# Designed miniproteins, single chains, part 34

Each design is a single chain, and the fold is of that chain. pLDDT is the mean over its residues in the fold that is shown.

## One batch from the design tools (miniprotein)

Design m1157
Fold by ESMFold2-Fast:
Structure m1157 (fold): chain A 100 residues (1-100)
Amino acid sequence: HAAELEKAFEELEKLMKELIEQGKSGPEIVKAAYEYLSKQPLFEVEYKETEEGVVEVKAVFYTEDGVKITLTFVGKPGRFSLRGENELGEGTSDQFVEVK
């Protein structure tokens, strides 16, 4: 379980980094994350595209201890962001990157 999650996150991080270096937009980066995570059996993934050109992806997974983790990806012109939340209230991890 943990090894599969670590591999998925490592591959996702590499994918997103490569897309940033290629000059992809926030929505394109987040859509690629959605397509990657949707192929992973440990994730429940939801994709939403808004009329303002903002793409939101929510990916849910469970740790070995049964803790629910929700990752929220938001892509918009000029930026993508990632937020991680757990149900134990043990910190929220917010990351964002300026893109084209």
Scores: mean pLDDT 76

Design m1158
Fold by ESMFold2-Fast:
Structure m1158 (fold): chain A 94 residues (1-94)
Amino acid sequence: SMSDLLLAAAIEAQEILDAIKNESREKAIETTRQSIEKFKELAKKNNLEDDPLIQKVLEEFEEVLRLIEEGKFEEAEKKLRDLISQLMAEILKL
């Protein structure tokens, strides 16, 4: 369902945030790549890969990956916190 997908995205965003705070840059990159692939697979499984909200969430994760790869950790953390807040707000509308 959409709510399950958005909740999964929020959980993955939190795992990336935790990796940035507590792990190496390399581990944060690995965690982010794994989260993107996991979310893509889950979106396909639910036939939501073409959904505009799901596409926006994927674009936000890809931007987070870029920020981490560039060493912009504070910007990545802010984007992840904002994304979690947005996802929780969207879940509450369902």
Scores: mean pLDDT 87

Design m1159
Fold by ESMFold2-Fast:
Structure m1159 (fold): chain A 108 residues (1-108)
Amino acid sequence: LEEKIRRSAKRAIESVEEMSDEKAKKEIIELVNEGLELATKALQGLKSGSLSLDDIKALLQKAIEKFDRALGLLTRESPTSGMSGKKALEGIMSVSEMRRAVEEALKK
């Protein structure tokens, strides 16, 4: 799960490298990285037993919120940012995969 989320994060970041809007690009990358960090912390806490289930759920919910914000920005900005439709779709799909993986972990 952690490896899958990490791979999807890398694909999402790579997809937005073509964006001409540097501000939107930075915001999307920051949100993806923040969501990844929150999800990784939750999954590592789950594996090690170092976090309560409530803390794990809170971290996973925050990760989903970060990915939802990244998806919103990517969807709004990609048509006007100089991204190809293929790269925009790759970014959207990659962030959606991360969000889905975290949502499935939350249902544990």
Scores: mean pLDDT 76

Design m1160
Fold by ESMFold2-Fast:
Structure m1160 (fold): chain A 57 residues (1-57)
Amino acid sequence: MTVPVLVRVGEEEREGHLSEEAATLAAASLIYDPEFKVPPSSLIPPAEEPVMATFKE
């Protein structure tokens, strides 16, 4: 299943859905942005991309 979430990407807030796995990873990290690394996803035009902003960094 998917989990709706609002994730901050540096200066942006991304709304999207995380898979059950992604949500678990995000919770495990709890940091969202370890070392404040933001993936180059500042300009996401398609709706399919506004997910997993900084969780896996």
Scores: mean pLDDT 46

Design m1161
Fold by ESMFold2-Fast:
Structure m1161 (fold): chain A 84 residues (1-84)
Amino acid sequence: EVEVKKSERAEKAAELLKEGKYEEAIKQFPNEEHGKFVIQVYEYYKENKEETLKQLEGLYKATTDPEFKEMLQDALQVLELLEK
């Protein structure tokens, strides 16, 4: 089921990323920019987890763009799912 507060696309993307299927993971999001943003965040997170999470949290609090907030929320959710 698709639900805004529970990102089913983030769960699917996290599963695909664990399998190395980056292109398919990008396709789980509403558009290519959104999907590429999530992958880019994941690449940065692999290099520095603490700094990446701090920057994402700061951006989420500062942004007034609902579309960008959704992108940030999906990225954070994917990272959380990958740690499990």
Scores: mean pLDDT 77

Design m1162
Fold by ESMFold2-Fast:
Structure m1162 (fold): chain A 58 residues (1-58)
Amino acid sequence: MEEEEKKLEELAKKYGISLPALKAIRDVMDLSVEELEKLLETARKNAADGKAWARAQA
């Protein structure tokens, strides 16, 4: 309960997402905090790869 909320706050700060938005993503996707963290990490890696590819084309 409290541990989950603190973890969500940490993820919100780490990824620059508002806490309400992060809670909404969790609820819509029906994810645990651990699954949400993995999803955000994977999305960040994919975004970085796409950005690197775009830079190579510029």
Scores: mean pLDDT 72

Design m1163
Fold by ESMFold2-Fast:
Structure m1163 (fold): chain A 64 residues (1-64)
Amino acid sequence: SGMKARRERAINLAKENLLDMQLQKAKINKDDVMVARLEELRANKDALSMGQLVQEIMAMLRSR
């Protein structure tokens, strides 16, 4: 099942990269509230699909 395992790893890396990028932006902008919300999402990222994670981040960005 190498292909399925590789796809799952690629999705997990994409989720980590998205969160790291958004956290870096929030830290540069000194947005402590956004940093806290993104760290909460990072702690729960394995419970969220990639689509759900993107929707949560977009909702947070839109509410700012």
Scores: mean pLDDT 81

Design m1164
Fold by ESMFold2-Fast:
Structure m1164 (fold): chain A 107 residues (1-107)
Amino acid sequence: DIAEKYAKQMLDELSSLSDDLSKAAAEASKKNPDKAKEINDLASQAISYLSDASAKLKAAADEGDAMLAGGHATDAFSQVARLTRKMSELDPEIFEPVLKRAQELLS
């Protein structure tokens, strides 16, 4: 089923981006202790969007709704790109690669 293959690819991307954000936030927080709270707050919001999207994507895929599943993934990537852009203002070196990846997932 094309919808199942697409859902699996989107779930893998959501999971991978969540891991990238967690690692980047941990590294940036150690490098910037004075900004650690803001970095962790923004990263927590971004990871929450990815987690919520994963649950909604699984539910939509189980119902065979590939368009709804894709919509949930796209909305999550958009919010993550927005939040990662804010984090890149706090540490560009660490967050620019994550921002670029989130933006590529939107194209």
Scores: mean pLDDT 84

Design m1165
Fold by ESMFold2-Fast:
Structure m1165 (fold): chain A 60 residues (1-60)
Amino acid sequence: SRLSPEELAELLASFRSEWTREEIRAFLRKYWASSLSDAELEELTERVAAALRALGVRVR
C-alpha cells in the first residue's frame, strides 16, 4: 500500500535534516508520478512539508 504523508515525512526525515519544497516535490513526483495529478502532487507536497516541520525538520 502507499505510504501516508506522515510516513513519507518520517522516511524523508531519516535521509536529511533539511528539505526544500522543490526537493520534496521532486521525490514525490518520482515515487508517485504515474498516479497523481499536478494539483494532487502540490497538495501532497504541502502535507508532507507540514508533517516534516512537526517532526522538527527544517523545510525551506
Scores: mean pLDDT 80

Design m1166
Fold by ESMFold2-Fast:
Structure m1166 (fold): chain A 76 residues (1-76)
Amino acid sequence: MSEEIARELAEMYKNKAPGEELVKFLVEKGLAKDEKEAEELLKRFMSGVPAEVIAEKFKLSEEGLEVLRLAQELLA
């Protein structure tokens, strides 16, 4: 499941999906509790902040950390 979510996130980012769609995706997949948190998480992700640092700040689950890590690897 984490790999599928990571691939979808990476593809949305590569295809320049609107930030609003990315924010909605993060909330729907449980990576952020609300739209505001998703916006802050997305800004750090887009700035190349390591997945581990993002997970610590936003208290992500192990699954959430894995999604961000895999998405960053797919975008590298």
Scores: mean pLDDT 82

Design m1167
Fold by ESMFold2-Fast:
Structure m1167 (fold): chain A 79 residues (1-79)
Amino acid sequence: SVTKQDVIEAAKEAAKSLPEDIAKILIEVAKELADSLDGKTPEQVATSIAGALMKDPRVSDETASEAAARVYQELKRLT
């Protein structure tokens, strides 16, 4: 299981590998969802972040999936 701090840290780390505009959206989404994702698995966190990013018209489904996959990798490293 992940903590809300792990969600935010994983998103910040993943954001370093993304375009600046997408990075800002990812970090914002992660901060908004962090409390609701506390105690979830890395897979559940990645799925929730992907879904939230896909609802943003500035983010393509492919980019959302890539960003979520990077968050998943960072969470697996932290847990």
Scores: mean pLDDT 87

Design m1168
Fold by ESMFold2-Fast:
Structure m1168 (fold): chain A 82 residues (1-82)
Amino acid sequence: MEELRKKAEEYRELLENFDPSDPELQKKITELSKELMERALAGDREAVRLLGEVMAEIYKKQGKDEVAEKVRRALEAMARSL
């Protein structure tokens, strides 16, 4: 659980400081996104929760509260059905 939380926090930081011209940063974002999503799809409720928190925080900072809420609800529904 702590390892998963650490990865979610790294994912959040990378998204906040994203530079499209940095291929290494883009690779890290892709790898962390894939790992968290695979765990969430496998029924890891903690992964679903952490992904929801990261997405909500990022979109809220961008002023996209509605998108953040939709993502959170979709991930929660997925965790509930697995």
Scores: mean pLDDT 71

Design m1169
Fold by ESMFold2-Fast:
Structure m1169 (fold): chain A 100 residues (1-100)
Amino acid sequence: LDKYKEHVIKLLRELGEEFAKLAEKYKLSDEEKKELSEIYGEMVYKMEDALLNAKSEEELKKNVEKVFKETIEKIKASSLPEEVKEELIKLIEETLKKIL
């Protein structure tokens, strides 16, 4: 379980780096950067809760999948440009495949 938690933490850090790269690539406005930062911060907060409270690898996988699905819905509902939404969702889906 601990080794698996470390793997999830590493993938989350890499995902955050990719989100920052997308913000630079698309030259997001200050408002768009703020919205993306809030979405990412809420995802990390919920993921920390999932990591702390999981008692098994199976429970952690289920909780991680739930957090990522909720994050995808928030991205879809955001005011971010459609191209940015598509790339963010793809990154989250690719990260989830590496975790599952």
Scores: mean pLDDT 85

Design m1170
Fold by ESMFold2-Fast:
Structure m1170 (fold): chain A 81 residues (1-81)
Amino acid sequence: SMLDEILALYQELQRLLHQIMQRDPELALALAEETLAALEANGLRPGEDLKSAVSRMSEEQQRALKAALAAQVARAREALA
């Protein structure tokens, strides 16, 4: 499902950000801020868990969020290469 794909991308991104934090904390914070901005742009509310937020999102918001998270995962992987 789209929910499962978004959650998997987010978990992978968090894993990669943890690794970047050990090497380049400024970059890790910048990528984390960009990720939060993408989540908020698609309807994440303060203190809300990702699963609940995604379940409220339209199909268009879910597709946009999936694309944004996939792009962030790609950038994080390049930072670790």
Scores: mean pLDDT 88

Design m1171
Fold by ESMFold2-Fast:
Structure m1171 (fold): chain A 99 residues (1-99)
Amino acid sequence: PTEEQIDADVDLALLYIYLTLARKSIEKGDFDGAIEALEKAKEIVRRLGERYGAPEDLVQRVLDALDKAIEAARKGDKETAMKYLDEASRAVDELERAL
């Protein structure tokens, strides 16, 4: 593995950590904490596309799902936030396979 590939793997690991933190925050009703974690996840997803060549379609699918999860969290809608977080997690699994 190249140093660049190791950096991509580290960002991918951090992405999964932030998605896990967001899930835990939503489960507790900590929507502010969930939004913070989801915004950090979005920063990593953008880097995976811009620096590491992740497919644009998969990057956009993850970002769209994260944005919908953030919007639901801002409304205090736990069920909708969890649904879009699950959608984002599935899209991240596809993105990982494409890296």
Scores: mean pLDDT 87

Design m1172
Fold by ESMFold2-Fast:
Structure m1172 (fold): chain A 71 residues (1-71)
Amino acid sequence: MTVSRAAVRKALERYGFPLSNTDALLRAVNEYAARHPDQKLSPLGVLERALEAARENRLPLEVVLGLLRLP
């Protein structure tokens, strides 16, 4: 199942990240889901967990993008 642009935008707003990254994250999350079809977390769940961890550790959004682009 693919994540919608609206869901990604809502997650960014919820965790206080800039919306300018919506399309980059949407692509990264859906590509991650395609590489990990047996993943226990939903694609949206993976994104929300990564955004929450970045917020708690004061990490830039580039770290989230990097994690989602790992093999």
Scores: mean pLDDT 77

Design m1173
Fold by ESMFold2-Fast:
Structure m1173 (fold): chain A 67 residues (1-67)
Amino acid sequence: APPTEQEVLVPTEDVDRLAREAGKGESSREERYKVAAEIMARRLAEAGAEVTAARPTPEGILLTVRA
């Protein structure tokens, strides 16, 4: 990744919380991860940052963020 980008881990606990807040707590693991990544991307965009990649991991979602 370019030196101007940083990686941010959204832990599994936060993924589950974000998915439940979006009404997707009962959804598949894949859908819950997708929804959590979408929510985080929107929040970061409001703060002036861009999510350039999102990678699911056993520990949560790893986001690549450019500010």
Scores: mean pLDDT 79

Design m1174
Fold by ESMFold2-Fast:
Structure m1174 (fold): chain A 60 residues (1-60)
Amino acid sequence: SMQEKLHQLFKEGLEQSLKMRDQEAAMVAAGASKEEVDRERLKQRIELQGKMLEKLDAIR
């Protein structure tokens, strides 16, 4: 069903978001500036949202 596909998409998105958060923490620990972290976060969020929207658009 559409609900099952949406639930799977939600799970995948959540898992990716948690991985991105851990990458941000690693960048900060490595001495990255706030601007560098913010740029990487924005880039990864745009990529994740685009991928999720593409998958959602394929659901009928």
Scores: mean pLDDT 79

Design m1175
Fold by ESMFold2-Fast:
Structure m1175 (fold): chain A 103 residues (1-103)
Amino acid sequence: MEEAKKIAEEYLKHLKELEERSKQGDTQAGAELYLRKGRIYLSLGRFYLAMGEYDKAIEYFKKAIEYFEKARQLDPSRQAEADRYIKEAEEMLKLAEKNKELS
């Protein structure tokens, strides 16, 4: 039984399909791709923050912000959603930086 592996492989295939469409000039596909990448990095940042790995958390939160900024540039209709995620990532980044200073 390889359910988790199959889900991961299908998700990776979906990301590649979005990247191919974005390369062909589909800005909506590009924005969706960047929003998904941003959410992945945001989740990784939260994971490493919970583990006390502050340098990795900081790195991943910065990557999340970068991807959300690219998403809102490609599709202005997604600006409100991207801005919400940027604010969340910036708050988490400040928390990680503060915890690193106190450690």
Scores: mean pLDDT 83

Design m1176
Fold by ESMFold2-Fast:
Structure m1176 (fold): chain A 79 residues (1-79)
Amino acid sequence: VDEVVAELLKDNTPRQVRSALRRVKALLEENPDASEEEIFETAVRAGLSVKSAEVLTKYLVENRDDRLGVVDELLAALP
C-alpha cells in the first residue's frame, strides 16, 4: 500500500491522486467487476499520469478479490 502510494505521488500531487482514487472507487461501487481498461481510463480521465494510471490499474487487478478495500487503504495512506 505505502509503496504504491509513494509511486503514485512521484508524478502527481496528493490532491490529484485522491481525486483519481475517489473516481475509481465510484466506478468499482457501480461495477465491482470493472475491466482493467475501465479502471485505467477512469484514472487517466481523473488526471493521473499514464504511468501512474498503469501502476494503480495493475495493483487493483492483482487485488481483484478486494478492490474497494484496497482503494480505501490507498486513500487512508495519502498525506
Scores: mean pLDDT 80

Design m1177
Fold by ESMFold2-Fast:
Structure m1177 (fold): chain A 66 residues (1-66)
Amino acid sequence: GAEAAREAARRAAEAGDAAGATGGWQSYLSAKQGDHEGARKSGEGTLAAAPDSPAAREAYRAGQAA
């Protein structure tokens, strides 16, 4: 859920991965507003911007689980 996206964002930020951190936080905020489709779209956009980033891929999976 939203908590998974927030956790992924925290881990990405600690690792210095700005793309993963930003995408995870956007997915978390959308999910908190009840916008589950927006959370998924945010995760998709993050992966599209950084397709080879492991943190972006984790943020995408967390958004899908939201």
Scores: mean pLDDT 67

Design m1178
Fold by ESMFold2-Fast:
Structure m1178 (fold): chain A 69 residues (1-69)
Amino acid sequence: SSSALRREVEELLERARELEEQAEKNRKLSEEYFKKDIGKGASYDGQADYLRLLAQQALERARELERQL
């Protein structure tokens, strides 16, 4: 149903938002740690990139479902 599809879109958009917030936190940690420990800074940067990739995948799925509305 249209209502069920809209709910799935809302859930995907909320998931993408949560993943973007986690990515931003890891980016800030990366910036702080690059001043003290390059390896740890790079690790947090890698985590931020991974979380952004997951957020992009959730957004792409939401957009595909929205085309069916």
Scores: mean pLDDT 88

Design m1179
Fold by ESMFold2-Fast:
Structure m1179 (fold): chain A 65 residues (1-65)
Amino acid sequence: VLSPREISVLSFRYTVLLGEAYLYERLARRSTDPERKQALLEQAREYQREAEQLKKQIEKAEKLN
């Protein structure tokens, strides 16, 4: 069981990861090179995946508290 302080730290990390995903999606949208655009979108998807895993941890911890 995570403490409320630990949950706050994870929530902050979640916000940072979402922000990074958003920035990479914007960079991809502005890219005219298809190969570079695809690489940037893949990076954004990785940040999104990490954020989703973290969200599940937060939700599970909140349910137990």
Scores: mean pLDDT 81

Design m1180
Fold by ESMFold2-Fast:
Structure m1180 (fold): chain A 95 residues (1-95)
Amino acid sequence: AARRSAAHQTAVLAEAWKVVNGLPAPTREVSSEELARAVELGDEELVLNSRAVDVSDEEVAAAKPLVEGKTFEDLRRRAIELEVEEGIRLIEAAV
């Protein structure tokens, strides 16, 4: 695959979104897959209180412009789009 997983990309966007909105420090550590699933399910409380341990601070800094002025619903919508894009790539790779 030419890109990181959809879950990893979603986790990076979620971490960047929390930083640009000045949200409090997380109280627990999760995987990028767990954080991405929380975004897709609309579990805002888990998203706000968690840090994806496999997401680097450099990835978060690079993603900040992509989430500036975005709402949680915009983030959730992008998470679903990334999952669909990954599904299409997996189907194309199998053919």
Scores: mean pLDDT 79

Design m1181
Fold by ESMFold2-Fast:
Structure m1181 (fold): chain A 65 residues (1-65)
Amino acid sequence: SPLEQRRQELEELLQQIRDRTRSLLSAETDPVRRELIQGSGDVLMAALRHVYQREVRNLERRRAQ
C-alpha cells in the first residue's frame, strides 16, 4: 500500500543517515567535529520523521474518505 511504502522509505532513509553518521564518526577524532557530525545526523533524522509523519497523516485521511 502507499502507506506501507512511505513507512518503508522512512526506515531506509533513517538507516542511511545512521550508516553515514557512523562512518563519519569512525574517521573523526576532533571532539567539536564529532559533535557537529552527531548533531547534523540527529537534526536530519528529526526532519525526515516530521515530513513522513505528515505524509502518513495525509494518506490516512484519503483512505478514510
Scores: mean pLDDT 86

Design m1182
Fold by ESMFold2-Fast:
Structure m1182 (fold): chain A 103 residues (1-103)
Amino acid sequence: SLEEEERRRRYDAMVAELKAIATSPEAYQRALRILDIMREAKSKEEFAEALSKEFGLDPEKVKELIDRTGLESTGAILAAGVAQGRTPQQVVDDMLAADKALE
């Protein structure tokens, strides 16, 4: 379908960007895993639970970020930070700190 083709194109674009910014093969693979979890998630709850299971993230913090920025944006920022060599927890904490600084 056109919606599936558009989603695939957006995913492929994100994968290409992550490859360009990745600091190591290991960071790239972790970032790809975050994109896969994002693509497979049917809800913010499923995305948060999957990230908690795989990376030990606090699901309530992840859901808060999704409520503020959207699921795709949260996933993309998280994947980009991880590709650059940051831990998933560091990226989440930095995103929450940035949001709090704007209050």
Scores: mean pLDDT 83

Design m1183
Fold by ESMFold2-Fast:
Structure m1183 (fold): chain A 58 residues (1-58)
Amino acid sequence: SMEAEEAGRRLAEAAGLTGRGAEAAASFGKQDADRLLAQGIPIPADPEELARLGRAHA
């Protein structure tokens, strides 16, 4: 979803990644956000919080 894509992008930016690393981080962040949305959990605005919750609900 667009929301999950945006969340992934923010995660990559927060990590200071570029190129392939940024793409990988954005993809993982999107997967975490999609998992939260599938469980009815809203996506956190803070990218670090997104990563934490994504791991908890994996």
Scores: mean pLDDT 73

Design m1184
Fold by ESMFold2-Fast:
Structure m1184 (fold): chain A 69 residues (1-69)
Amino acid sequence: SMAEKEAELHAFIDRAVANMEAKGVTFSEAEKQALYDLAKALLAAGASVEEAKERIERELLRLYLRKTA
């Protein structure tokens, strides 16, 4: 179901954010919400969970590199 796919992507985002925050990077509530909104938009556009994870991972890497520059 869509709810199950969204839950899996939310868990993926939460784990990745927690791992980055453990290394001293901080995510705002707006940044976390933007990642959740991205996940929802990708699923609405017909992306698979795996395709959505790859796109989200790229966005997480972009944010991480910006925060650690």
Scores: mean pLDDT 89

Design m1185
Fold by ESMFold2-Fast:
Structure m1185 (fold): chain A 71 residues (1-71)
Amino acid sequence: MLSEEQAKALLEALSRYDTDGDGYIPDFAVRPVLEELGIHPSDEELRALIDEVDTDGDGRVDYRAFVARLT
């Protein structure tokens, strides 16, 4: 579970990958951002979290929903 401060930092960092402002980022962008914040999930943990928010399997992640699941 992320702290409120970590969740805010993560939202800000992920939003920088949302260049078109639609609330979605590529799934490959999630891991580097988490690692930059000192969060090192396993491949299995990260895939499970992404799959919960990428229901269509299109490789695009609703990053606000993703952060909400970690809080």
Scores: mean pLDDT 76

Design m1186
Fold by ESMFold2-Fast:
Structure m1186 (fold): chain A 63 residues (1-63)
Amino acid sequence: MVLSDEEKRELIREALEKSGLPKEKVNEENIENMLTLASSARNMEQFEIHVKYGIEELSKPPG
């Protein structure tokens, strides 16, 4: 199934919420940044990889 951009945003939001990030990090800016990062994905596997990396980056303490 090919995902629409709206469905992709919903999946990203859900993944962020499930990752245990604070509500402040589950915002439109982070969702749009991850959507942009994942826009280079040509299939579901690549999309999931980009979302995972985005979540890992947001979970890191600022160094």
Scores: mean pLDDT 76

Design m1187
Fold by ESMFold2-Fast:
Structure m1187 (fold): chain A 91 residues (1-91)
Amino acid sequence: SLEEARRLLREAADLFRKAATVSDPEEQMKLFNEALRKAGEAGDLLPKEEQPLFASRIVAAAILGVAGILTGDPQYFRDAADILEEAAERV
């Protein structure tokens, strides 16, 4: 369902925002992995024609999340959250 996909994307965005508030890399990684799992579940619920554009946005969010973990800069996690919220609005 599209509503379920939107909810999962918003939950994933919230997890990235939580990652921006923590300093422990292990906790950041845990939140990052949970966010990507929820975003992947949302992707499985989308029409096949929408999946390529959606997949590119999820990959962008994943790259930013990795940058956040590696650099410790919380702005990367916030940018990842913004991408997922925009994806939710387009579903």
Scores: mean pLDDT 87

Design m1188
Fold by ESMFold2-Fast:
Structure m1188 (fold): chain A 111 residues (1-111)
Amino acid sequence: DLIEEIRELVKEMEEALKKGITREEISKLSERISELFQKTRKEYPEIAKLLLQLDIQFGMLLIVDGIEKLNPNLDEEDKETIKRTRELIYENMRKILEELRKKIEEIEKKL
């Protein structure tokens, strides 16, 4: 069931955000989000739009990770800027996940 796959993704991501997401988890979760976006885009366009927004946030996390990897000599102020950027991305992700949860509940009530 497609809706159950999305609900499981939301739960897994909520747990990952609490612990901090690793680079490997970012890549794996982004791939799953992209797959679910393709599956939902015709039948559940509102869910697909939220998944696309979520995938964009994961793209931003990968960019931030790449910047750190390419710049091993970051000073403490640069590190603080990167930390703040990750916190903003995490906050955006939490808001998207809350909207996804509400849309899933609405769909399940109609089915």
Scores: mean pLDDT 83

Design m1189
Fold by ESMFold2-Fast:
Structure m1189 (fold): chain A 108 residues (1-108)
Amino acid sequence: MKEKIEELLKRIEEKAAELGLEVDPSFIESLLNNPNPELALVYAAGALRVLEALKESEEKAEEENELTQLALKVLLKELGLASEELLEEMTEEKIERGKERIKELRER
């Protein structure tokens, strides 16, 4: 069980790094020290899926809704995966780009 959680944590750290996010150490500790390993595995798998969805959303930025990207980032905060400061910086940049894109589409 713990080995599966450690494998998922490695994948989470790799995906977070690709997105420019630092994984909060308290998130790692909470999963490794969870008294219910099955629940910890579900949380780890969920966090990885949210990161993968956010990465796919960024790669498809032209077709993706800004609200979808913001919702995924809020989920990462709720999971305790990303630090508030780093996530806020990333969100601000994406919000600015999203607002610019919305304006361009409205002018057409």
Scores: mean pLDDT 67

Design m1190
Fold by ESMFold2-Fast:
Structure m1190 (fold): chain A 71 residues (1-71)
Amino acid sequence: MISPDELALALGEIWLGITRFEAQRMSPEEALAMLDETRRKVEELAEKFGASPEVREQLLADVDALRAEIA
């Protein structure tokens, strides 16, 4: 059965994938605004599912990496 950590990672990565796809089709300003929203959703997911600090840090690092790609 999937662990809370695995579930949070899977859902977080799905949100990041959608964000990366949409960011390619909008201005950098719009993409950064959407990324800030995605960061909030990822933090909410990690808290809601009781993800470990390590998983939360990994998801936030992935958000920061995507921000660097857009900027």
Scores: mean pLDDT 80

Design m1191
Fold by ESMFold2-Fast:
Structure m1191 (fold): chain A 75 residues (1-75)
Amino acid sequence: LTAEELVLETEPLAGHRVEVRLTVDRENGHIVALRGVEITLTSPAGETRTVRAELASEGEAGDLLQRLRAELEAE
């Protein structure tokens, strides 16, 4: 298995700019597992916050992003 980083940018969450970095496992050139996610949030004031999570199974970072949105709106 070879670890590879994929970067994607999503729509802003509660006014914060979001950059998502995914760590995936490849075997024979194919993505076989999602291992981790790093999300960097930039507030309208320019403050940055980084959240990291390890993912044990195939899944999307979408659930994590929705949870982060709810936590940001609760502040």
Scores: mean pLDDT 63

